# Designed miniproteins, single chains, continued (5), part 6

Each design is a single chain, and the fold is of that chain. pLDDT is the mean over its residues in the fold that is shown.

## One batch from the design tools (miniprotein)

Design m16178
Fold by ESMFold2-Fast:
Structure m16178 (fold): chain A 91 residues (1-91)
Amino acid sequence: KAAELQEEGEKLFGEAAKVESEETVEEAILRGREIVDLIKRGEYEEALRLAREVKETLPELLARAVLLFAKSVALELGKFDLAKELEEILS
């Protein structure tokens, strides 16, 4: 469920914020907002590209938190194929 993914993402983000720099946490927030904006605009392929980049470039806890939040937004919008692709990036 989308709410469960949001809760897991918030928990991971909170744990990451204890150990990561404020600058790194802000970068994760900006990247997460960009992915969500792309999803809302219907630019799903670009959202998936940025999600893969986030997985490779951000610290693991922040990357996972961002991708779980993006997956929750995809599920809320009924974009189940996009949510599945985001899950595969998380794996």
Scores: mean pLDDT 82

Design m16179
Fold by ESMFold2-Fast:
Structure m16179 (fold): chain A 117 residues (1-117)
Amino acid sequence: MEEYAKKAKEYAEKAKKAKTLEEAAYYGGLAAGYAYKSGGEKAKEAAKGAELSGATAALNGGGPEQKGLTGEGARKAAEYAMRAKDPVKHTAGGMSAAGTSAGGVIAAIQAEKEAEK
């Protein structure tokens, strides 16, 4: 449980340092997935906002870890993630990628707070 909150924080920091929206969404999706697994109620609520948006991160060739943590949410938003592949800014998929990166960071912060004494 503490280990999941720690992993969520590590991936949230990678999302903040990402040079592309796809990279930020990938690490944000991992942060949200680990925050959800930490078991904290506030972490779970924050992660729910990012979970479906994890589709963009998973479809952008996320590794087995990403697919295992956000795969269910990714499947539901697959159509929007495919549209995000177009260079058109502000498509539903592009907004999902941004939501995943921001939501993952927020979820990681909640998981860390709920894991502390």
Scores: mean pLDDT 58

Design m16180
Fold by ESMFold2-Fast:
Structure m16180 (fold): chain A 92 residues (1-92)
Amino acid sequence: SAAAEQARQEALAQIAEGEALRAEGAKSTVAPSEYADAEGGFGLADYYRKLAKKYREEGNEEMAEDYDNAAKNARGQALILRGKETLRRVDA
């Protein structure tokens, strides 16, 4: 159906965006955290963005940049997980 084709294209776009974000965040020194699903990954990305903001407000730009990169990594992986889940449902 047209809806299934649209969902597939949106999922592929999410995976591509996620891969690009992971590449941007690859220089983070923050240890990778495990999460079971996309929601956990988005929650972790939000947490890291809040830490980056806090460090930036404190004048600690190095830590702010590191946590910005960690947030990109977490968001990127969450988008990849969401996109792959959508593809599995469309292809089932």
Scores: mean pLDDT 84

Design m16181
Fold by ESMFold2-Fast:
Structure m16181 (fold): chain A 58 residues (1-58)
Amino acid sequence: GLSGEEADRLGVEAATGRLRPENAALLESLGLDPAAFAALSGEEVGRLVRELIEAGRL
């Protein structure tokens, strides 16, 4: 699972279009589309990732 800090970093990386290959692969392994995250703000991505952690999905 991701820590809150890792989730926030992932959100920033996705929103800025600087998503690293390892983080894109992580999102794909969770059934999430990395391209869909690129269309969101860093705040929105961070919120979604935190919700997934709290739901036990990350």
Scores: mean pLDDT 66

Design m16182
Fold by ESMFold2-Fast:
Structure m16182 (fold): chain A 59 residues (1-59)
Amino acid sequence: MEKELEEAVAPLSDELKEKVIELAKQGDLVGLSKLMDENKVPRPLKLKILTVAGRIQFE
Protein backbone atom coordinates (compact mmCIF):
# COMPACT_ATOMS: atom_id res chain seq x y z
CA MET A 1 0.00 0.00 0.00
CA GLU A 2 2.68 2.60 0.86
CA LYS A 3 4.52 1.82 -2.40
CA GLU A 4 1.31 2.46 -4.38
CA LEU A 5 0.88 5.77 -2.54
CA GLU A 6 4.50 6.77 -3.33
CA GLU A 7 3.91 5.95 -7.02
CA ALA A 8 0.58 7.84 -7.07
CA VAL A 9 2.19 11.02 -5.64
CA ALA A 10 5.35 10.85 -7.82
CA PRO A 11 4.10 13.60 -10.26
CA LEU A 12 3.69 16.06 -7.34
CA SER A 13 6.39 18.42 -6.00
CA ASP A 14 8.47 17.02 -3.13
CA GLU A 15 6.90 19.51 -0.68
CA LEU A 16 3.32 18.63 -1.67
CA LYS A 17 4.18 14.89 -1.80
CA GLU A 18 5.28 14.88 1.87
CA LYS A 19 2.08 16.63 3.02
CA VAL A 20 -0.16 14.35 0.94
CA ILE A 21 1.53 11.19 2.32
CA GLU A 22 1.19 12.50 5.91
CA LEU A 23 -2.55 13.23 5.54
CA ALA A 24 -3.14 9.89 3.77
CA LYS A 25 -1.46 7.97 6.62
CA GLN A 26 -3.53 9.91 9.18
CA GLY A 27 -6.74 9.01 7.30
CA ASP A 28 -7.70 12.67 6.86
CA LEU A 29 -9.32 12.22 3.46
CA VAL A 30 -11.16 15.57 3.75
CA GLY A 31 -7.91 17.43 4.49
CA LEU A 32 -6.17 15.51 1.71
CA SER A 33 -8.91 16.45 -0.79
CA LYS A 34 -8.71 20.14 0.22
CA LEU A 35 -4.90 20.19 -0.02
CA MET A 36 -5.01 18.70 -3.53
CA ASP A 37 -7.73 21.17 -4.64
CA GLU A 38 -5.73 24.14 -3.29
CA ASN A 39 -2.65 22.92 -5.20
CA LYS A 40 -4.71 22.31 -8.39
CA VAL A 41 -3.96 18.60 -8.64
CA PRO A 42 -5.78 17.17 -11.72
CA ARG A 43 -8.99 15.22 -10.95
CA PRO A 44 -7.74 11.81 -12.23
CA LEU A 45 -4.61 12.04 -10.06
CA LYS A 46 -6.64 13.34 -7.08
CA LEU A 47 -9.04 10.37 -7.33
CA LYS A 48 -6.15 7.89 -7.61
CA ILE A 49 -4.45 9.32 -4.50
CA LEU A 50 -7.74 9.36 -2.53
CA THR A 51 -8.45 5.73 -3.54
CA VAL A 52 -5.00 4.55 -2.38
CA ALA A 53 -5.27 6.61 0.85
CA GLY A 54 -8.70 5.07 1.56
CA ARG A 55 -7.25 1.55 1.18
CA ILE A 56 -4.50 2.35 3.70
CA GLN A 57 -7.23 3.05 6.30
CA PHE A 58 -8.49 -0.56 6.01
CA GLU A 59 -5.08 -2.29 6.08
Scores: mean pLDDT 77

Design m16183
Fold by ESMFold2-Fast:
Structure m16183 (fold): chain A 105 residues (1-105)
Amino acid sequence: SGEELYEEGLRALEEGDIEKAIEKLEAAAKEFAADPAKLVEAALVYHDLALIYSGQKDLEKAIEYLKKAIELYKASTDPNKDYNIEALEEELKIIEKRLKEEKEK
């Protein structure tokens, strides 16, 4: 299940196995995204993936996954989605600025 894959991903992060963590979290996010009732859970996992890739200095992947998280919140029926979307759009602007500055040096 998506929940089991997410738990396996978190355990891999605790063990420092970043490659396994990404594999399991990507699988969890896809399973959650396939369920209309789990779009918020999918968005949260894609946000986790964005943070992992940002930590790895893969800013282009971090941007890709932040955009996926925003899209999933927009598709959700969550009553707090507008606040979560605004927060993620602010994070996106910060990472896009970092990517631009890295490419200029």
Scores: mean pLDDT 88

Design m16184
Fold by ESMFold2-Fast:
Structure m16184 (fold): chain A 89 residues (1-89)
Amino acid sequence: LVEEAKKKWEEGTKIITEGSVSNEELDKGIELLVESPKLLFEAGKPEEAKKVAEEAIELLRKALERQPHPAIEKAIKELEEILKKIEEE
């Protein structure tokens, strides 16, 4: 679980930070960034999950400033929900 979360985080951050990406690549990157903190939380690593979720929100906010997409806005909301769930633990 922890190793899978790290791999998804690395792949997702690479896709989102590369600047110009296709909509398909953007969707993939978003999915990976959202799944990473969920896997860390399921693995019993809430502090790492919180950190990763916060970093993912920051990366997606920067991507949204570059090119507004409904998928990015939805992902930010999903990550905020994940973060809230972790904090309610």
Scores: mean pLDDT 77

Design m16185
Fold by ESMFold2-Fast:
Structure m16185 (fold): chain A 98 residues (1-98)
Amino acid sequence: MSVEQIKEEARRLAREAVGLLPEADRRRAADLLRSSADSLRGFDQYVSADVLRRVADAIERGDGEGLLRIIEEAAEKDPFAGMVAATTALLALRRARE
């Protein structure tokens, strides 16, 4: 897994989170991400949990640039945490549309 692949997922997330979702759906996605972060803390995945909470806050605000920066910084420090955050956020956004 490369930092470049994680950055590409982050770009996709920023487009979906800010460009395509109404505020109510973004709030719902953020709630799903916060629930996932709580679950990750239960499995001692503290770094991934922290990144997910920061991503949830950015999505709720509609801050695509902030979302991109959070995931890119996570990917550079811990590619595993960055990938977990990007994948979980994408799934939460897709569920929020349902």
Scores: mean pLDDT 76

Design m16186
Fold by ESMFold2-Fast:
Structure m16186 (fold): chain A 87 residues (1-87)
Amino acid sequence: SMEELIREAKELLEELKERLADNPALSQFLQGLIEWLDRVLEGHVPSEENLQGLIDMLRAAAGALPPEDAAVMERVVELFEEILRLH
């Protein structure tokens, strides 16, 4: 379900935030995404444009991360692509 995909994405974003704690700008960005996903779980309906924009941003960011962190980010991208497909 979309709710399960959102919860998995949130869990992975929380893991990334912890692993990237020494990067305050990226940590703050990830916190903003976590808070946005909480609003979606509370009934906010994201637009396709917002989802596509987030996918593009996260995909671009993945290439700049260490391999283990990049893999987690790529999994978040896959979950957002699945959410967009179900939208």
Scores: mean pLDDT 83

Design m16187
Fold by ESMFold2-Fast:
Structure m16187 (fold): chain A 84 residues (1-84)
Amino acid sequence: SSSLEQKKKEIADLRAESDKLRALSDKMQAMSDKYAQLGKQLDATVSQFDGDIAYKGSKSGKNGSEGSKAKSDALLAEADKLAK
């Protein structure tokens, strides 16, 4: 029966769509884990930047804060690449 073949195809198409959604969910989970790790690294870098400013003052803390800012900018660039 042609109607049976049509229903069989529809079931196969629905299974394929379900498999696609599962694969997308797995990718989103992996991206979420990457973002969490990048966020922790960024937070640590920002805390170092703030610590250098607070403890060494504006005249003597400059070298440490410059490195922290460069690392923070690099982590933000990696996060932007991951989002695209």
Scores: mean pLDDT 67

Design m16188
Fold by ESMFold2-Fast:
Structure m16188 (fold): chain A 78 residues (1-78)
Amino acid sequence: SREEELRLSKLLARGLAVMESLRYAIDNNAPKEELQNEIEEAREVIKEGKEKFPNDEFVQKLNKELEELIKKAEEKLK
């Protein structure tokens, strides 16, 4: 539906913003506490995407990219 398309667009925009923040934190060697907070934000976005749009290709692709960034951040946390 068109309402679902609008909600999808807003979720994707939020997810992209979270992805950009996490990338900057990783690239700038942010402190462990900040990396943990960014990881938690990314995980919440992934969860919401899976619950609301489980079959959407763009959401699935965004979630995979966020999961890869989370893994990279976790490597830095040790």
Scores: mean pLDDT 87

Design m16189
Fold by ESMFold2-Fast:
Structure m16189 (fold): chain A 91 residues (1-91)
Amino acid sequence: MAKELEKKIEELVKKASEHAQRAVQGTPEEAREQAKKLEEAAREIEELAKKAFEVDRSVGLKGLTYAGVARAEAREIRELTERREAELRAA
């Protein structure tokens, strides 16, 4: 039954969103730490999605999509953080 896995995936997606928000509101150092946690959340979502895939391919595909989005957000946060650090060094 994929219902429990789907719920766990949704909980991790919520945590990933919280990490992304903290990264935007924090210092460059905090943003890097939150991006790392966001990437870790994406990894956990992917692991649960792979397990869900064996029971319900639809739930598994949704989980993999969420993991991909979280990884993309983590990458964007890192790029924006590098820009912020470069601007602070130039100031």
Scores: mean pLDDT 82

Design m16190
Fold by ESMFold2-Fast:
Structure m16190 (fold): chain A 100 residues (1-100)
Amino acid sequence: MSEEIREKLRKLLDEAYQAAKETGNALPALQKIEDFLLENSDKLSLEERFAMLFQVLVTLALLISQGLITREQVDALTRLHELFDRVAKELDEKARKGEF
């Protein structure tokens, strides 16, 4: 993953965390993260895409555990859920073919 893509994701995750703390609504910032992941998916390896998705999921888990966002906000991230499922299926397929 390029340092530029990694740094941009970090800033978007920080923006989502700050929005959650200040307003209790991180959905617009989380949707920017969905857009960013979709826009950069074709530029990244499968493993790099998984690493980005994992960072987002950890952040969402922390926000929920701290009561900073609602489950409804997470459920609204349908494109993120679809992208994670797609990456997981691609990883499973490569593992079955002995490519990992």
Scores: mean pLDDT 81

Design m16191
Fold by ESMFold2-Fast:
Structure m16191 (fold): chain A 72 residues (1-72)
Amino acid sequence: KLKEEIKKKLIEAGMSEKDAQEVANAVVKALSVEDKDIRDSLLNMIISVTSLFNEKGAKKAREIAEKAVKEQ
């Protein structure tokens, strides 16, 4: 469910369906990591890599990830 929401928002930001799917999968996997320091490092890495392809997509991915962490 969260993965599909992330994918949809990234496509709306101009990412290809393939790239949006890969970023959504990576974000969801990072969010499942119990160690908060490792999780935050992985999320920052994913967002940094995404920004090389699409800055708007990276910003949206960061906002969604931060909201998901806050709601836990």
Scores: mean pLDDT 78

Design m16192
Fold by ESMFold2-Fast:
Structure m16192 (fold): chain A 63 residues (1-63)
Amino acid sequence: PEENIRLLRGITALKAMEETGLSVEELARVFGVTPEEIERDIDFVMEKLGVKTREEAYKKIKE
């Protein structure tokens, strides 16, 4: 389903940003989507995890 793809892309983006320093714009180019879509995917992950920051989301993903 679309939600699963959004969740996986958001998780992948958060990991890449925290581990390699890639920007939202760079990740959007890699995935072939807009920066706004990457930010929406990240926001979706944050909502699912119940956190308000990307740093907190990354910490929970590592668990």
Scores: mean pLDDT 81

Design m16193
Fold by ESMFold2-Fast:
Structure m16193 (fold): chain A 68 residues (1-68)
Amino acid sequence: MPVDRIDEVRKKMIEAAKNLDKEKLEEIYQEAVEEVRRHSGDPAGVELALRQLEELKKEALELMEKIK
C-alpha cells in the first residue's frame, strides 16, 4: 500500500474517532483491508500492510475511548 494512501486512511480513521462514529471507523478499516487484498500478489507485503492498518485502527479506537 502506498505511503500516501496509508496517511489518508489514518486521517479518515482519526476523524471518525473524533466524531465517535465507530461504524464509520470500521467501514474505513474494512475498505482499506479489501483494497490491500485486491491489489497485492505478495503475501508478506499484504501481512505488513494489514498489520499497519490494525495499528491505525487501534490508535483510532484508543482516541475514541479517551474522548468518550
Scores: mean pLDDT 78

Design m16194
Fold by ESMFold2-Fast:
Order: structure tokens, then C-alpha cells, then sequence
Structure m16194 (fold): chain A 87 residues (1-87)
């Protein structure tokens, strides 16, 4: 459902935000990644159609790739495991 997809996106954004905040990264890198995650959150919250929610999910995929590049695949895999258990 639309609500289930939106909640899945929002939950993953929150988990990724925590991972970024806890990571040992330069402040400018953290600020950039957190800003990108906040934009995805806003898009997901405003989504009123399945297509809009899918667009937010696609944008989250792109941000997740950049987060992976900065904090590593193992850290991202742990976040995805937590998300799978939460939803």
C-alpha cells in the first residue's frame, strides 16, 4: 500500500540518519548526507500517489549509495538488516 511504502522509506531514512550521525566523518560530509536524507523524508511525507512514493524510494536508493561510499558496505548492510526487522 502507499502508506506501507511511505513508512518503509521514513523508517530507512531515520536509520540512515543515525548511522551517518554516529559515523566518524568530516562535518561537511555529514551535513551533506543528512540534508539529502531530509529531502527524501520531505518527498516521502508529501507523497499522495504510489508513483510519488516510488520516486522518493528511488531517490533514497541514490542517497543510500552515497552513504555506502562514505561509511562502507558493512555499515549499510547492518542498517538494511534493522530496516527489514522493523517493517
Amino acid sequence: SLDALKQGILTLVDLLRRAVEEADLPPEVKERLLEELDKVREKAEKATTMDEAKQAANELGNVLQRVRDEIGQDAVDRVLGEHDRAV
Scores: mean pLDDT 86

Design m16195
Fold by ESMFold2-Fast:
Structure m16195 (fold): chain A 93 residues (1-93)
Amino acid sequence: SPLREFLEKVIEEFKKLMPDSLKEQVDEAVKNLRKKIDELSDKPPLVQLVEFSRALEVEVAKIAATLSPEERQKLFDEVAEIVKKALEEYKKK
């Protein structure tokens, strides 16, 4: 579906933010996010986008727990911007 393709693009943007040293945690986050897309497939499109964005923030928080406070804050800010941009783009469709 077009929505699934869009959500997969969000996953790819998330992966671009991550260093190779976090590959194992990123691979786990990607698996969890793809599972979330499948679990939400029967929900209205806006609900799928909002709940997916929240799931992304949860997965980012798990990774951030392994980082310094300064790196954690930067990661949260960058992911919040990705989520905000994704929500704004969806509102235009």
Scores: mean pLDDT 78

Design m16196
Fold by ESMFold2-Fast:
Structure m16196 (fold): chain A 87 residues (1-87)
Amino acid sequence: SKVLEVLKKAIKEKKGVLLKLKNGEELYVLPLAIKDGVIYYKDLSKYGIFTKPLPEVIKSIPLSEVESAEILEEDPEVQHLREAVLK
């Protein structure tokens, strides 16, 4: 349920999420929707960005395969700038 709440918040706030899967893999994703226990997302990995000319691919994963989810609270570039100023 906590994973579902984190994902719903990320969808609403249009934030990236680090998914930790039950098999030990980690995925960096932009979640788009959750339907019937399935998460629909865009892959924010480096390869997903650089594989243009292909259309933007929506991927899916069962919610049951996700162990934890963590929201990236701000853009990594903005976060890096903020951390540099606060140092």
Scores: mean pLDDT 69

Design m16197
Fold by ESMFold2-Fast:
Structure m16197 (fold): chain A 83 residues (1-83)
Amino acid sequence: EGEKYIEKAREALKKGDYEKALEYAKKAFAEGLHLARDGRDEEAARVLEETAEVLREIHRKSGDETAGGLADRAQALADALRA
């Protein structure tokens, strides 16, 4: 499910719809947190890492500081789950 939100976020990003891309990326982030809470650490790490990549691209193209902050948090959580 998180993977589908990441795909939708990437599609919105390609179209220049940064608001919609951020909305889908936030949904992917929430799914990553849900997977981690359920003990699915490997799946959670993968979803969060891919979400961080999309959020970083949204930040780079739009300057959205919310996207930048969420990207850093998603990456940190993914790294922690793999430790």
Scores: mean pLDDT 86

Design m16198
Fold by ESMFold2-Fast:
Structure m16198 (fold): chain A 83 residues (1-83)
Amino acid sequence: GPKAQELARKLREIAERIRRGEISPEEGLQQALDLLQQNKDAMPVTTYIAAQLRIIGALEDLKLGATPEEVAEELERIAEMLE
């Protein structure tokens, strides 16, 4: 629906900002978590849980040396799940 498409667009914008070095990957992932929580009713519960777990996983991967590009790619994959 339109709300899910708008959320997907915002997640892609966060990914672009990470790629451009405008925000840290950690800051981008926190913004994405906040957006998911604020818009949880825009998607099926199973999609919400899957997206949330993927962002949490990406935050943990950052502690293990994941790159900004890998985090941006994960946010793009999550955006595709919402469409």
Scores: mean pLDDT 88

Design m16199
Fold by ESMFold2-Fast:
Structure m16199 (fold): chain A 81 residues (1-81)
Amino acid sequence: MARERAERAAEELRRLVEAAADVLAERASKETGEDKEEVRELILRRAEQVAEFAVKNAEGAPEKLLATLEEMKAEVEREVA
């Protein structure tokens, strides 16, 4: 169950970030002056790293990992709003 929950949360995070990547990159690019495409790739890469970390470590600390994934999803939603 722990790994399955982490995989589901990771998949939800990936979908949210992919759907919001263009908006997030545009906003971050305007705030930092960085290239939009580079920022988009950085956002996608970090989301994937967090998702992989959560799935790999789900058996050891599932509650903390799920909380981290939920925090990430909340951050993406906040940035898009």
Scores: mean pLDDT 71

Design m16200
Fold by ESMFold2-Fast:
Structure m16200 (fold): chain A 90 residues (1-90)
Amino acid sequence: MTKMEKAEALLEELREKLTKLMEEAETYINQGNYDKAIAKLEEAKKLVEDAKKELEEILKDDPELKEQYLALLDLQLERIDIYIEYVKKL
């Protein structure tokens, strides 16, 4: 398996887990349980942060590719933070 294939596999697993956590958060928002919704979003944030660390190890010898993939995960973290702040104002 190439380093790129390992990175893509990691990102696909992350996408599946994030989708589930976001659906759970939306369910809690619909129930008016904002504290539990925020907890699910914080769990999603931790998964992205953990994936960043794994990706840094996988791509440590490929700095240009590493920077590209880490930038995508940073955008995902920013989106989660915006969503958490939105829920806090509800």
Scores: mean pLDDT 87

Design m16201
Fold by ESMFold2-Fast:
Structure m16201 (fold): chain A 98 residues (1-98)
Amino acid sequence: SLEEEIQKLFEEFKEQVKKILPDNPEAQKLLIKVMESAVELVLKDGEFGKDLGLSFIRMTLEILLKEGVITQQQKDELFKLAEETLDKVLKLVEEAKK
């Protein structure tokens, strides 16, 4: 099902976030929650939802960097991961509408 495929992508996202932020469980939880919201935006509004979700993720990562919670490298890796994950979610949603 679409839900099962999205859940698998989300579990892969969680695993990668833990690898990038091994020593920061609160930042892991925050980014996981932000990604949940971004996925819901894609499900509701497609490509527009993806753009909004990525903007929200970018803002969250910029704040975490400014507060010294993550490094520039971690920010760049996490944003790329989020972009790739949401692109895959969008493709699944588009295929399900055919």
Scores: mean pLDDT 88

Design m16202
Fold by ESMFold2-Fast:
Order: structure tokens, then C-alpha cells, then sequence
Structure m16202 (fold): chain A 80 residues (1-80)
């Protein structure tokens, strides 16, 4: 269920991003999931790219971007 995944993703993102940035990122992830409901692999790839781009934009170091990617994509694989 998309809502359950987004809740877990918000918990992970809250370790690395501000509350304002977390809200924006969760909304972006939700849009990707809604647009790609029938293609979980494509959704996962698009979410991974979105998180890398947002991490770079917001100035996260590469090691923290890698941790966010690992944690969010693992939750997505388990929920999907």
C-alpha cells in the first residue's frame, strides 16, 4: 500500500533532511508511485534518481545519499 510505504519513507528521510524538505520529497515519491502503479521496477528506478537529485540539490554528502537510497529502496522492495 502506497500510504504505508510513504510513512516508512518519511521516517527514513527525517534522519537526513529537514521537516520541510521531507514533506516535499515524500510528495515527489508519492507522485512517482501514483504515475507508475503497474511498474514497480520503473517506480523504484525513478525514486532512486529523484532521491539522488534531491540529495545533491540539498547538499547531502554522497555517503548520506547512498544511505538514503539503500534504506528507501529496501522499504520499497519489501512493500511492493
Amino acid sequence: MIEEFLKKAEEVLSKYFSPEDVKEIVEGIRKILEENKDDPLKAAQLIARYLVDKGDELGLPQDEIDKVLHEVTEILREAW
Scores: mean pLDDT 81

Design m16203
Fold by ESMFold2-Fast:
Structure m16203 (fold): chain A 70 residues (1-70)
Amino acid sequence: SAYLEEARRLAEEFLKLFLAKNPDASEEEKEKVREQHEKALEELLAWLSTQPEEKQKELVEAFREWLKSQ
């Protein structure tokens, strides 16, 4: 699904912005955040894949709009 691919892309973009706002974090702290993010993302994508395509689109569009405000 194109929406699952877009959800992953948006989540990765969010992680980059989040890490950029905390440049003084140690590499250990950054790695822990990346690991937690990847686990949460895989769980989210697994759940999202069970939803109808219209719902996937709605959620991805909502996430994109929210991310623009960050």
Scores: mean pLDDT 82

Design m16204
Fold by ESMFold2-Fast:
Structure m16204 (fold): chain A 89 residues (1-89)
Amino acid sequence: SVVDPQIVELLQTSASLSEEDFVQRVISLAESIRGRPLSEKFEIILRKEAAKLYKLWKQNPSLSIVLKLDTDLNVILGLEDIQEAVDKL
């Protein structure tokens, strides 16, 4: 699958952002795609993963970090969809 261009842009602009600002933008992107706020549990997980990737990108930018952020975001969105389906049972 093609990586979301917003993820590439976010990592490329990360040098001008603090870790917290970068993490907030990742959460905002996920919530924009979902069309509503993330569950607290999944927001905590995504924040933690985004913070790790921010640090790795600052050390050495790579395609693997782009792919990992795309994967982490899509996993959280998928888990939100599964949780919503379970909660309706």
Scores: mean pLDDT 87

Design m16205
Fold by ESMFold2-Fast:
Structure m16205 (fold): chain A 101 residues (1-101)
Amino acid sequence: MSLLQKLLEALLKKGKLTLPELNATLTLDKETGEITMTLKDGTVYTLLGGDDNSAVFAGDDGKEYTLKDVGDTLSLYEGLELKTPLASISKEKLEELIEKS
């Protein structure tokens, strides 16, 4: 199972997941099913779609972000051009964060 799938399963159970290593917080609206990503500056991005290994978020500011599973690392990229990650979290850190509730 991909790290992104583990993250989404945890989000379904908890409704909110703070990812300090990614400088981001994910929130699920349980009534609408909408998933949003809030960055440290307070900007909010809405999940548009993805696959088993990537999720694309877009905001009202015209920016897009991609959250991508690459091996044992989950990484956040600006836009759809996956050249250099802005931030990353390891499998071990993500699993620890999910367990700590």
Scores: mean pLDDT 80

Design m16206
Fold by ESMFold2-Fast:
Structure m16206 (fold): chain A 88 residues (1-88)
Amino acid sequence: MRVRVTVTVTAATATTYLLRLPASTGGVEEVVVTLTAAAAGETATATVEVDVPDLAAAEGVREVLDGAQAQAVGTGQAHATTAALELL
């Protein structure tokens, strides 16, 4: 089945944030997610759409992305993420 996971971080600076997703059950490969914020205090958002075999695999992807640490490019400053799952 196809699902969308929306990843959000509140940006401390106007920069690009990188979040690395480990390989998970359901055939999701390790992916680098790029979140870009235009200004400090803005919300940076990215979406990941994947084909998963079942709802457990979909929830596994959401769990890995929820409360993860997104790192600011250049500074290495870490920011906690939140993740929301949508069934497509």
Scores: mean pLDDT 69

Design m16207
Fold by ESMFold2-Fast:
Structure m16207 (fold): chain A 80 residues (1-80)
Amino acid sequence: SKVEEYFQAGQNVVDPVQTLKELVELLKNTDIPQEVAVAFLVGLLSKHESQVLPLLVELLEDEDEKVRLVALEALKKYLE
């Protein structure tokens, strides 16, 4: 499925911090499906936890509600 493809894409990222920043801007400025963004973020966390986890926790307090919801769902799926 596309969700599984995006999960694997997140795992194979070279610059996880820059990629997360770009995804946040994409979420704010485009109509990207939440489930796709969540799958990508879980993939990113699975290989780059130490760099990505603190930034995702900060996104729980982001001004954009869509960003907050995606960050919460990604953390929930990863940490359970």
Scores: mean pLDDT 83

Design m16208
Fold by ESMFold2-Fast:
Structure m16208 (fold): chain A 97 residues (1-97)
Amino acid sequence: MKEIVEKVKKALESAGYEVELLDYTENKAVFKVTDKRSGLTFRVEIEYDKEKKKIKVTLTNEDLGGKTRTFEADSVDEAVQLLLGALEEARIEAEKK
């Protein structure tokens, strides 16, 4: 989990997000993520399923009435790419509506 947390945090910060760690356990980490460009805030939950060997990511947009997206990734790098894509899609959706 620690390696997953560090990679996700660095990737998000490099992409222009502010990242605050809210909760951290052996198999779960919860972040508050703020998009510095839009001001949108998100709750990001990352869970590692040891039996499936998959990373589960739950993204909740707190500004859009708590809309939640969940996806599973086979690697940390895939989880990061899917998360960054979901955050960008949420920003674009907010700008259209």
Scores: mean pLDDT 77

Design m16209
Fold by ESMFold2-Fast:
Structure m16209 (fold): chain A 73 residues (1-73)
Amino acid sequence: SMSAAEQEAKRKELLELLKKANEIVEEIFKERKIPYEKRKTPTTGLELVVPTEELPEDVLKEVEERVREWLEK
């Protein structure tokens, strides 16, 4: 079983990953002029980038590629 310290560390890592992923997504949306809004999560206060329209497939692929590239570094 995971210790309380390990669980806390993993939660922190997840939140930091989500923050960075959302920053990457927002930058791509700005570059591609994709309309989006920011929604704040109730528990963590994390601001999520949410598209207001259906995303083109090429934009979805670019998001996956840039997030993957960042995670692999």
Scores: mean pLDDT 78

Design m16210
Fold by ESMFold2-Fast:
Structure m16210 (fold): chain A 62 residues (1-62)
Amino acid sequence: GHEELTRGGERAAEAGRAAREAGDRSMAKTSAWGGQLTYELGREAGDEEAARAGREGYELGK
């Protein structure tokens, strides 16, 4: 798969969790955007693992 995309999605999820715990809505939105981008790129590439990681990042940050 695209390991860098999967890592990006996981990083977005981690940042989203931290932002939500800190009450930082701006950072949470940025993390959600990064997760959404990773999800779209993963789908386009046919990489289910990358798409899953991106979706997790989006859901945790939004």
Scores: mean pLDDT 78

Design m16211
Fold by ESMFold2-Fast:
Structure m16211 (fold): chain A 75 residues (1-75)
Amino acid sequence: AEKEEARALLQAAIEAAKQGNLDEAEKLAKELFIKYPEAPKLFPLEVATLHNELGLGYFRQGKFDEAVTSYQAAV
């Protein structure tokens, strides 16, 4: 049950980031890591994707420091 909910939140956060809705993506990502702190260990590739999409979104908004931090979290 928890694994499926964690994955749904993760995929929703990735989709929000891809659409440029960074406020929603950040909200969903925070909820994910608060409720499911083991998510990076359970879904390492999808969490890396989230950080990469957040990084790209921040870069597109001119938030370069946040973009670098997000890209570093993906590796």
Scores: mean pLDDT 82

